# Designed miniproteins, single chains, continued (3): the designs that were tried, part 81

Each design is a single chain, and the fold is of that chain. pLDDT is the mean over its residues in the fold that is shown.

## One batch from the design tools (miniprotein)

Design m10799
Fold by ESMFold2-Fast:
Structure m10799 (fold): chain A 73 residues (1-73)
Amino acid sequence: QVEEDEKKLEELREVNEEVVRLAEEGRWEEAAELMGKASKKPLKLNTQEHKQEANRIVEEMLERLSEIYKKQE
């Protein structure tokens, strides 16, 4: 179970890095589509610690996206 959570967290990090990369390239429509696909698949985690880590990963992505958006405006 813990190993399954770690794999899911790694996949979440990889998706978030791809979203950020697309945004940095100005490909906001593709970034939004990728985020939309990810949000339709609920991430089921077994521990409170892993759920907190998933929230942290998402918040870091959103902060990075906000910074990119501000620099492009």
Scores: mean pLDDT 78

Design m10800
Fold by ESMFold2-Fast:
Structure m10800 (fold): chain A 93 residues (1-93)
Amino acid sequence: MKEEIEKLIKEYEKLADGYTARAKQSEENAQRYRELADEYRKMAEEVSGDPEKAAELRQKAERYETLAKGHEAFAQFSKNKADYYKKKAEELK
């Protein structure tokens, strides 16, 4: 019985660590996509005299902003899961 509880604690801690790592990776991906969105917005401003090209570059910026928001949501989901498994491990101690 004691050994089974100790094993379950370790499994929950491992899951929490895994979700913590996923959250960090998703945050890094979100930051990268935010930087790309900002770059395309800057390019759109530089070609503001060409409305069609500026519109195309703004659409690319919007796409990268949407990807960033997706990764931000996934990071939050992963943080919530990490906290859930940390709590489960602590409840067994």
Scores: mean pLDDT 88

Design m10801
Fold by ESMFold2-Fast:
Structure m10801 (fold): chain A 79 residues (1-79)
Amino acid sequence: SLKELAKELYNKKGKEYLLKLLEALGVPRDKAEQLVEFLESLGITSVKELAALSDATIASILELAGLGEYAEPLREALK
């Protein structure tokens, strides 16, 4: 499940693990790579760092990236 994948990747440091989680959510590769670059510009380079953000912050980041449809599935995976 997405939740189990997020748990597996939680303590792994590196943008490749964020990319893997986003691709598993169904985000297209090109959009997932763009989002990971945006997250890196915000200092977010791991699933743990992403999970530390509030639900509202995650939703705002995804909306700005044009990926708002993935906000709820991502938040559920990170719980």
Scores: mean pLDDT 83

Design m10802
Fold by ESMFold2-Fast:
Structure m10802 (fold): chain A 106 residues (1-106)
Amino acid sequence: MEELREFIEWLLKQIEEAGPTLKERRAIGHVRYLANLVRASTGDEEVALALEAVVLYEIWKRLGLPEPTEEQRRVLERARAILDAAGPVVKQAYEEALKIIDELFN
């Protein structure tokens, strides 16, 4: 779980350094809110962090930021596997987060 927190912190730092717009900042806030709802409803910190990591990385990709390191890619692959195995509440939050990103960038 520490590696998921470190990856999220790194993603957030790099996005801030890129100078996100008000719309992008609001989308990030909504994603973090959805991760907190997942944490509250499941009691599962790893699932909540996995959701936040995967969705922040989708924002990262759409902003055209540089590719992650091999170590960071392994963390992301683990996060995706956690989400693939997750229950319906988590999958619903993930779909809601993807819709927010699609509305932001389309």
Scores: mean pLDDT 82

Design m10803
Fold by ESMFold2-Fast:
Structure m10803 (fold): chain A 93 residues (1-93)
Amino acid sequence: STAEEQANLEAGLQSLIADTEALIEELKSKESVSKEELEQYRKAVEVGRGLLAQLQAAADSLPNPSASLKALLAQAEAKIAELEALIKEKEKE
């Protein structure tokens, strides 16, 4: 059902948001970060963006995507963007 599809997409987005928040917290806790570690965070961003694109495409295929689903899509985009900005700041240190 579309309700089950929306619930599954919301769960996937919540997992992506939680994983991205964990990476942000980890990276913020580090006083220094190696170039190799920064490359791993960049790869995590690429994976996260790919997953977000898949979840967005699935949401766009639904006839009536919920306000909650739309909010989670926006939140996931914002969290990935926050991680990208933090990586750039750590590259300057």
Scores: mean pLDDT 89

Design m10804
Fold by ESMFold2-Fast:
Structure m10804 (fold): chain A 71 residues (1-71)
Amino acid sequence: MKEAVELAAKELEKLAKETNSEELYIAALTLKENPETTLDAIKEMLDGLKKKYPELSEKLKELEKKVEELY
């Protein structure tokens, strides 16, 4: 698994457990199953989650920035 995809999957799984969100868990699982996911696809996924969970938007923005720095 690429470092960026692995980081995104782990952080989303952690947030899913903290919020009891099936959507965050599915996003994390999708990334684990697709280690070749592109940066653009990860960004689109995170942008969708930010719109759905505005209280998590800052944490998701920080994650996006960390993911970008690993590409």
Scores: mean pLDDT 79

Design m10805
Fold by ESMFold2-Fast:
Structure m10805 (fold): chain A 60 residues (1-60)
Amino acid sequence: SVEDKIVEEVMEWAKSQGLPDVGVIVQKTQELSDKAGLSVEKKFQVMNKVLKEYYKLLEE
């Protein structure tokens, strides 16, 4: 799905950037979701999934 592609793109981008502050991750996720033309509901779902995956990654 487009939503899953955005999650994957944000996660790979975050790894390439050396795991930036969560605020930067939020901004990148919003940018890609807006560019993809997602509904408000889907933007919220993507953001929640990105944050869950990102915090899991930060636990090492």
Scores: mean pLDDT 84

Design m10806
Fold by ESMFold2-Fast:
Structure m10806 (fold): chain A 76 residues (1-76)
Amino acid sequence: SLREAVQLLLLPSKDAATLKSFPPYLLAIGEYLVTMKASGQALSAEKAMAYARSKGFTVSQATVEKFIKLFQELSG
């Protein structure tokens, strides 16, 4: 699920088998969001979508916005 993907991305360590259980586009979005939060930058659905597309993935704005909301809720 989307919530599980966000929780995985917030773990301090990740194993390869667990990462393979999630769609690659969710991991791409999560990498972007983790990087932006760590650098103190504002989270943007448009930039997250552009990042995912640069990695060869197609994502909907609604999915990205929901992912950002869950990321903000779970990351504190």
Scores: mean pLDDT 72

Design m10807
Fold by ESMFold2-Fast:
Structure m10807 (fold): chain A 107 residues (1-107)
Amino acid sequence: MERLREIVDEMEADPRFAPVRDHPDPADKSAQKLIQTPMSLGIIRDALDQGKIKSFEQLKGLLLQMRENAAALLPADSPERRELEAALKEVLKKIEEEEKREREELA
């Protein structure tokens, strides 16, 4: 889906997503050991390129996993976490709007 790629491209271009662009923070080895399901924009990009993400619902699930990993790795009061959380809310809202449009077209 072209729109799925556009959303991921927008996230990769947004500096607020810097903490989740690559694998979980390599400086926090203890927190990384607690993360059983690694998720990053890089992993999402690779999954898109391999055709593994075929719906907005699938993309949303991966973004929620990425959000949970970031919540474990970043302090709750850090500017980086606040900016990332705001950016994720914006993207998730955009995905929900696209899912609603697809449901209305299939109804």
Scores: mean pLDDT 73

Design m10808
Fold by ESMFold2-Fast:
Structure m10808 (fold): chain A 80 residues (1-80)
Amino acid sequence: SPKEKLLEIFRELAERVVARDPSWREKVEQYLKKLEEAKTLEEMLRIFVEFVQDAVRAGLITRAEADEFLKRVEEVLKEA
């Protein structure tokens, strides 16, 4: 399902972020919970974008990595 694909993409991004800064584990778990509780794919996209922006601001991922993950999210939404 689109929701399961988005959660898998998020977990991959989250693992990368936590590997670079283990202190982000709790924040990642909070975002994952929000994504699991989201009622629509639009709400999931909003939450995903918020996490990506937060991780870029913290210097934990590059803009190029952010663009790659968001592109993967857009492809899932196009198939929905």
Scores: mean pLDDT 87

Design m10809
Fold by ESMFold2-Fast:
Structure m10809 (fold): chain A 97 residues (1-97)
Amino acid sequence: DISNPEFQVAVEITMYLMGAAISLHFGDEEGAKEYLERAIKVLEEAAKKGLASEEAKKAMEEARKALEEGDLEKAYEYIAKAATEIGKRADEAMRAA
């Protein structure tokens, strides 16, 4: 449901990924980097709260590495993977209710 913490995290990350995709499409590399950095911070806070699986944490680490290397597309892919893994937990919780 909308109050589910995993769902809220997945939605917030998706919004930042949309911003990053739009920025990359228009050649705004700095804007894309800012959105990806914000998405990773959301993932790191979710992990601290126990909302991220080991798979999501691995994707988060790979995203951070890609961002440090300047590979924005790769960072986007790993952040999307982490968000998908968190979103699966939210969907499962909603279906089990």
Scores: mean pLDDT 79

Design m10810
Fold by ESMFold2-Fast:
Structure m10810 (fold): chain A 94 residues (1-94)
Amino acid sequence: MIRVDWEALRAQLGERATAILRRLVELVEESRENKDSVDEFIERIEALLREEGVPEADIEALRALIEKNRDKPLIEVLDDALVYALNLLGRRAA
């Protein structure tokens, strides 16, 4: 399980960005437990980001990052996607 200081993140990023990040962390853990394919992970993360109102341009950029790393082990793809989402949410909060 990814250990995150949710209170510190809420103070820095705001409530909505922190809520989206929490859901992304949960989705990453679920994909790891279910041994999802890269395609299944892409489908889940795109659906979540659209539900949360993330712009399509940002979703396309994340998809491109995952596709570029498709040949890597799933765990590295999930970690790369989570880091990208963190940086994306941080920039939107600023």
Scores: mean pLDDT 68

Design m10811
Fold by ESMFold2-Fast:
Structure m10811 (fold): chain A 88 residues (1-88)
Amino acid sequence: IPSELTPEQAARAEALRERLEELKKRVEELEKEGKLSEKEALTLQTALSIERAAVSALPLLTAEDQARDIEALEEAVRLFEEELKEKE
């Protein structure tokens, strides 16, 4: 059966979902402003969709994998936020 996230992990996963949705909107705006090419925007949106799928898959993982993957997702999202901030 899918493992339940701890309340702390569930809160972190929710924060990751919100951050990923904001990043999606920022990529769309930067493309409209001409700060990202169509190819760059497509590549970033594809990468963000993979991260969103990974967050959605967290309840399907073992407790050990949930802890590891949440940390990895937080780092990946932080790096995307830094990259997009440099493009502004």
Scores: mean pLDDT 84

Design m10812
Fold by ESMFold2-Fast:
Structure m10812 (fold): chain A 80 residues (1-80)
Amino acid sequence: SLKEEAEKLIQELRKKVEELRKAITDGAPYSIVLKLRSEVNKLIRKAIELMEKLSPEDREKFAEELGKILTEVQTLELSR
C-alpha cells in the first residue's frame, strides 16, 4: 500500500541521514559527504511526492515525521 511505501521510505531516509551524520562526525572526505547529501535530497523529494498521494490522516503523520527529518538535515548542513 502507499502507506507501507511511505513508512519504508521514511525508514530508508532516516538510515541515510544517520549515514550522513556519521560521515560528517568521522570527518569523511568531502566527496563522500556530497554523495550522501545528494542521496538524502533525492529521498526527501520522493517522500514529498508520496505524501501527496496519501489519505489526509496518513499525510498528517507522514508530514510530521518528514518535518523532523528535514530539521535534522538542516542542522547537519549548519554543523562543522
Scores: mean pLDDT 83

Design m10813
Fold by ESMFold2-Fast:
Structure m10813 (fold): chain A 101 residues (1-101)
Amino acid sequence: MLSLEEVEREIRKLVDEVYKAIKEGKPFDEIKAFVTEKVREIARKAGLSDEEIQRLIDLALKGVDELYAAYKEGKSDEEIERLRQDLYDALVAAFRRARRR
């Protein structure tokens, strides 16, 4: 089972990989499929229930939608970095809540 520190590292890698895929021009449906599978893998390895896994996937996809839209709209690097950090923080916070219940 993944420790909380390992989960935080995996989520950071996920956010970085998503932004790289967006910059490389990967189709948005391919990015969403990647995020869905990676979040499911991390959450399962961390011992979360199917209900908790689905909530994390929904949260991650919402953040990815916002990041993708901002990048396509030509938002500043500062705004993109803030959205990347917001996505990371939201997922880590949701994961910490799931593990305490």
Scores: mean pLDDT 85

Design m10814
Fold by ESMFold2-Fast:
Structure m10814 (fold): chain A 60 residues (1-60)
Amino acid sequence: SLLEEARRLAAELAPSASGVVPLRADPATGEALPMSDAELAALVEGLRTHKALEEEKKAA
């Protein structure tokens, strides 16, 4: 699902980009809150783009 993919990408990026999943963290637990399909799609695309840019910078 998009939510699972977003979580996977967020976990992969989170140590080097604190706040890379900026929007909807539960303040009590810090976990991602449920989002609409459109919001999840946008988040996944943003995380993929960010990861690609980070990999490009490491390769340069």
Scores: mean pLDDT 60

Design m10815
Fold by ESMFold2-Fast:
Structure m10815 (fold): chain A 87 residues (1-87)
Amino acid sequence: KKFFVTEEDLKLLKEAKEYLEKNGEKVEVSEEAREILEKALEIASTFEEMKEITEEQEKILAYYIGEPILQDPEKLELLNKSYEKLK
């Protein structure tokens, strides 16, 4: 299955990272979930819209696409639980 990074995906990831940086002390997020977000931003930051990515990169981006989930503390807890299931 092929995956492409869009400008909306990049914007969402950047906004999520900014939210975590501003509220990191108030919102409990696992270190592993934060690392995935950071890696996703690194991977996505140089990609043009509709550029194909590898399967490994697709896995990293999967948790952050299409949702402002990281801006809600309750949603961040659900994200952490989802990541733990992947391990």
Scores: mean pLDDT 52

Design m10816
Fold by ESMFold2-Fast:
Structure m10816 (fold): chain A 88 residues (1-88)
Amino acid sequence: SSMREEQRKRVLAEASVSVVRLGIISSYLFAGEEEARKMGKLGGKELVKLAKTGMGDYVIAALEREREGASPVVSKELAEMLEAVKAV
């Protein structure tokens, strides 16, 4: 059904953004800001690929949600990803 398809797309986008966010946080805590930025660039490329499959609106919504209450380091990387995805 269309409702089930929409829910699956939302869940996939939310899971993808959450994995990227956790990767940035983990890199920051264990390796510092430079590694967090490298992880952000890698994750951003993967989210742009997902957006190009027709998932753009779902990825944008997930990124905007994850930016709410994010730390400054994480918020900066998520903001750059959001800009890149919006440009698709």
Scores: mean pLDDT 84

Design m10817
Fold by ESMFold2-Fast:
Structure m10817 (fold): chain A 68 residues (1-68)
Amino acid sequence: MSPYERLLKLLEEIEREITENKNLEKAKELMGELYQLLKENASQLTVEQLEELIERMEELNKLRKEVE
């Protein structure tokens, strides 16, 4: 699995934890994993992939903070 595909899967898991499971502790843990994976693999991503990931991360952070 590519770093991009792994990041997309983490984003989907985070969204599910926030919207379906309402497990904010797990969502925060997964956000930490997502941040670390992005930090380690940013150079392997295209500009377009980075822009998409950043946009989705910002949307999920907004959702999480609204529920906190």
Scores: mean pLDDT 79

Design m10818
Fold by ESMFold2-Fast:
Structure m10818 (fold): chain A 93 residues (1-93)
Amino acid sequence: SDIEKINKIIEELRKENPDMEPDKMLIKALIEVYGKEKLKEWLSSDEGLKELLKLILEIMGLSDEIEKILKDAEPKFEELKEYFKKLLEEIEK
C-alpha cells in the first residue's frame, strides 16, 4: 500500500538524518511516492489541500478523526498551504 511505502521511507529518513524535521521527512516521502507535481497540485487549491490532509491523517493513523480535524483546520487552509509550500521550497535547496 502507498501508506506502508510512505511510512517505510519516513523510517529510513529518520535513521539516516535524525536531525531532519518530521514535516520535511513526510514531504520527502510524499515526493518519492507521488512526485513533486502531484504535491504542487494538492497545494494549488483548498480541495487539493483537503485531499493532502486526508492522506497525512491516514498516514498518522487518524482515519476516524479525519472529518473533525479537516473541519477544525478549514479556517487555517491558506496558512497550511503556505506552510507546505515553504517546506517544499526548503527541500529543493
Scores: mean pLDDT 83

Design m10819
Fold by ESMFold2-Fast:
Structure m10819 (fold): chain A 69 residues (1-69)
Amino acid sequence: SAAEAGAIARELIAAAGGNGEGVSVELDPATGTATLLIDGHPVATAPADPADPREAARAAVEAASKLGG
């Protein structure tokens, strides 16, 4: 679920020394994408299997890291 992906994304960011506050993930099964949001604002989108919240969270966080996370 998107809520599970968001929780995993916050954990991944915190583990990397970043700030996970306000982080959530949106899943779009129609496009096969995961979008990382900070305080409801989209930061990065990556292709991901929306049926797998762990892989979706990883893909979204990795895409966001390109922006200097």
Scores: mean pLDDT 79

Design m10820
Fold by ESMFold2-Fast:
Structure m10820 (fold): chain A 69 residues (1-69)
Amino acid sequence: METAEEGMEKLQEGVLKNDPELAIEGARLLAKAMGPEAARQVMEGTAYSAKQAGNEKAYRVAEEALKAV
């Protein structure tokens, strides 16, 4: 859905810019568009990718977004 694309953009921007509030907003939009379980899976994948890349700041933001859903 259109809202899911906006949610994904905000989540990715929040993670990249180390903005947990923006990432949480994106996560909530994803949860509204696709449901909490599907949104949670997207955020788990984002956190995993950040962890594997060694980006500690991105990982922390992704974890905060995951906990908000």
Scores: mean pLDDT 81

Design m10821
Fold by ESMFold2-Fast:
Structure m10821 (fold): chain A 70 residues (1-70)
Amino acid sequence: APDTWAEGTAVLAGLLGVPAAVVDAAADDVERAVLLLNHQERENAAARGTAQTGEWVYDAAAGQLVYRER
């Protein structure tokens, strides 16, 4: 569910039992998740013929995944 991914780095850090900084160092995994989530959002919007309500972005300065409403 996209709305639970706003704290993706913190959630992943908790699941892995490591500090959030370690998850931030693995930016490739976070970027992969962002691409997958946004691709899925685009596919769903295209299937319905409607615009997206927002998109997922990784904020490197904050070290978190954030959902930005359009």
Scores: mean pLDDT 62

Design m10822
Fold by ESMFold2-Fast:
Structure m10822 (fold): chain A 78 residues (1-78)
Amino acid sequence: SREEFIEELARLLEEAGLSREEAERLAKQYVDLVEQGKGREAMELLRRTLLERAGLSEEEVEKVLDQVDRLTVRYVLS
C-alpha cells in the first residue's frame, strides 16, 4: 500500500541519517512526485537532501538511492 511504502522509505531514510520527522516528510514528498510521473525530480530531491542533511558521501548516497529504487519498482509493480 501507499502508507506501507511511505513507512518503509521513511525507515530507510532515517537509517541513512535523517531525523524521523524529516524522513517521513521527505518520503511522502518522494511518493507524491513518483505518483505524478516525476521520478527524476523525486530522485534528485532525495540525493540533494541526503548530501546536505545526512552528511553522506556521494558513494553512500548512491547506495541509499539504489535501495530506494528497488523499493519504488516493487511498489509501482504491485
Scores: mean pLDDT 86

Design m10823
Fold by ESMFold2-Fast:
Structure m10823 (fold): chain A 86 residues (1-86)
Amino acid sequence: MKEEAEALAKALEKYFPDLAKRIRENPTPETVANAVTALSLRAVGALLEGDYEEASKIAQAFRDAAELGVEWTKGIADDIEAALKA
């Protein structure tokens, strides 16, 4: 978990530094799950409001997390990217 939490935090640093800091301060499965859930809901909201820049940043953060070893975030990135193309 600590390694996965740090990888996710690194991926989030560029666009979501406050979430990255929260994950590093409390690197638990619950904190990681809450951060991913919050970002996923934020991506849905951004897509519904036409904020494609915000949705793209969230997709990129999940993509970067998958490349750093949090492989299960790849599906979330793929889904957001597919929605951006629709």
Scores: mean pLDDT 83

Design m10824
Fold by ESMFold2-Fast:
Structure m10824 (fold): chain A 108 residues (1-108)
Amino acid sequence: MREKLLERGRKFFRSFVAERMGIPEDSITDEQAALLFGLWLVGGGEERIRELAEKALAGTSAADLVIDWAVREGLMEAAEVRELIRREGVMNTASRVEGLLLLRQAEE
C-alpha cells in the first residue's frame, strides 16, 4: 500500500506542476515538483510559483528554490534557511516554511 502511494505521489506532483505551469514533466526533479506543489497548496500565488518553476527549469536546486521563497515571503533570512537545510534537509525545511505561511494565513 505505502509503495503505491509514494509512486502515485511522485507522479502526481510532476504531472500537476507540468500541467499547471506548462513545463515538461521530466524537466524537474521529484524534490522540485513536491516543493512547487506544496507552495501551490499553501497559496503561494500563481505568479511566484511560475517564477520558481522557471528557475527550476533553468537548473536551480530545490534548496535554492526554498531559500528564495522563504526570503521573499519575509519568513527567514537566507543564512537561517541554509542552516536549516544543512541540519534537517531541504524537504523538512520546505515543510517548516509551508507551516509558517499557513499559520500567517490563519491569523489574517
Scores: mean pLDDT 73

Design m10825
Fold by ESMFold2-Fast:
Structure m10825 (fold): chain A 91 residues (1-91)
Amino acid sequence: KEIEEKFKKAVELAEKLRPLVTDPQDIAALDKASPGARVGLLAVTLLNSPDPEVQKAFEEAIKELLGPDATPADFFRELAELYNKLREKKK
């Protein structure tokens, strides 16, 4: 349940931040990705944005999701842990 809640918050973060992606190639890649892969791809795209306001919005959203001390690295770590736990749930 904790893992599912974290994943839902990550999806909400992705939906909130998706409008910040304006490159048609990045948008097409996001549309083709699975929901899980889309979250990670979107995060990488936003972190590599040259716009400081976009980077700041992404960092603030991560802090809202994971806590005030959270960083983008913590977000990627949480995604990796989520994928590992989902994989271990497979029979």
Scores: mean pLDDT 67

Design m10826
Fold by ESMFold2-Fast:
Structure m10826 (fold): chain A 75 residues (1-75)
Amino acid sequence: AAAEAARAAIEAALLQLGADRETARAVADAAIHYAETGRLPPLSPRERRALESLRPLIVRQIGAVDPALAARFAA
C-alpha cells in the first residue's frame, strides 16, 4: 500500500516533468524495487540517468508515505 502510493507519486511527478509514460513507469518501479531489496533492476543508461537526477525528489516522495522505505532507498 505505502510502496504502491510512493510508486504512483514518483510516476506522476516524472510525467509532470515531461518524461514519457514508459520511462516514468520504469524509473518509479526501479526506485521502489531498490528501496525494498537494495538491488537496482536492469535499466537503460537513459533510465538510470533519470533515476539519479531525480533521486532527491524520489526520496522525498517515498518518505512522505514510508520513512523507513525512503531510508533503504537512500542507503
Scores: mean pLDDT 74

Design m10827
Fold by ESMFold2-Fast:
Structure m10827 (fold): chain A 84 residues (1-84)
Amino acid sequence: MVEEAVARWLERYGDRADELLEASGLAPDASEEEFEAWLAAARERVAAALAAGEIDQRHVDAFEAQAATVRALWERRRAREAAA
């Protein structure tokens, strides 16, 4: 399950959430609008690659697992910023 994969990844890397968000190309202070725009652009690229036969469904599933992880890290960071 994508959710279980995300949970295991957060367990290992949660202490480095800010570094991992930056490594994903998402600004640490990204707004909800900026995050959704980043995610939509990434999904469009993945969909285009799938349609072109450059990747298969396994790669799409891996991307969605990573996207879910990035969202969880971003939400956790925003919650921390809102509490500060």
Scores: mean pLDDT 70

Design m10828
Fold by ESMFold2-Fast:
Structure m10828 (fold): chain A 71 residues (1-71)
Amino acid sequence: SLEFYEKLRRAGQAVTEGKYDEALDILEELANEAKTPLEKSAVKVAIRAFIEKHKDNEELVKRAQEILDKL
């Protein structure tokens, strides 16, 4: 869905802007909205990339992992 991938792009933009809580809010919304295996895979990839980049921030990693565990 076009709307799904626009939100995914916005989450990536929020990360580049340093708006990590906003990025995780969008990723959590996308995790709840994902209907197809492809959409679920796209969100999982984005969350895993987020965790790898922010591995030194326990709070961000914990929240990202909780979202990932719902997929």
Scores: mean pLDDT 88

Design m10829
Fold by ESMFold2-Fast:
Structure m10829 (fold): chain A 89 residues (1-89)
Amino acid sequence: MIDAALVSTLATLYESLKIDSREELLELARKLNLVQGGEETELALEVIEKARKLAKEKGEKTIQPKHLIEAAEELGHEELKEALERLLG
């Protein structure tokens, strides 16, 4: 099961370090021992990429909690959406 704290942490790293690639974010997350790889990591990255797209479409410069929640919902990850709302809401 994907961890809402993992998604939030990776989104923060993506924005704070101005990471522009999924590969760079994944390597950083591995170096910080935040991910073990596999399906959960790929799912977290998909949510972050969707959130960034939503932020851009709304004219916002940074990924905000609302974009992560909306991305999880649009990708059909209802349990992750609820966890993100509890963590970031």
Scores: mean pLDDT 74

Design m10830
Fold by ESMFold2-Fast:
Structure m10830 (fold): chain A 58 residues (1-58)
Amino acid sequence: TEEEKFKKDLRNLQRVSGSSTQNNVVRDRFVPNEESYMALPKDDRNARYKEAEKELSS
């Protein structure tokens, strides 16, 4: 359940970033592909998600 939520949240971050090459480059540094993201421990996944949200918001 939590893993499915993280996967959907990740896809939403990828989609909501919009059509911007620079934003995509920045996002990829904090929101890697799904495989790498889901391989992280839950604590690290939460930290990565918050960092990605902060970067996309800034």
Scores: mean pLDDT 63

Design m10831
Fold by ESMFold2-Fast:
Structure m10831 (fold): chain A 86 residues (1-86)
Amino acid sequence: SLEEFAKELLKNAEEGLEHLKESISENKSRDEYMELLEKILKLLREFAEKKPDEEQVKKIKEIFLELSETGDLEKAVKELEKLLKE
């Protein structure tokens, strides 16, 4: 169901983002990183409501895998926004 899909998607994303939050260093860009994390969560919720296909879900997972390896929140936001526009 869509509810089960949304829960799985959000759970995986929240776990990944929580690990990233723990690794964020104390610096002047911390607030910017927090804002980007909130944007990612908002985009995921919007994506879940649009009933994404299997290919789109795969791409979201790939974006989060890269995010977990690189910590590039700006790139993740841009890639998620691009995917939602498709």
Scores: mean pLDDT 66

Design m10832
Fold by ESMFold2-Fast:
Structure m10832 (fold): chain A 64 residues (1-64)
Amino acid sequence: SLEDIAARLRELADADGKVNLKEAAKILKEYGFSDLTILELAAKLTDEDGTVDVAELIAELKKL
């Protein structure tokens, strides 16, 4: 469920609420998201450091 995905992402998040793109992608793949969807989310949400804000990622997943 989205709640399970959100919980796993928050578990990996740092103090700033960010998760490494590779770890986020790994979780999304486990829940059946396609590589194309993951790449689209990465292109939209990834910071210069290769990190993704967990709150922004969860908000985008809710729109799918």
Scores: mean pLDDT 82

Design m10833
Fold by ESMFold2-Fast:
Structure m10833 (fold): chain A 65 residues (1-65)
Amino acid sequence: MKKLTKEEVEEVKKLYEELIAQGVSSEEAVRKVAKWLEEKGYIELDESDTIEEIVEKIVLAMTNL
């Protein structure tokens, strides 16, 4: 998976916060963030992925592991 820059990490956090502020559920907000990252090529989502696996993919993309 590609790694995000510090600025892109802040964009992801801002997107999540804006979705929550709009009344989107935490699970749906996580899925929307994951879809945004997939569209930009930072993560690869699978239909079999659990919410926990999606969160892990987001975290790994946002860190230099």
Scores: mean pLDDT 76

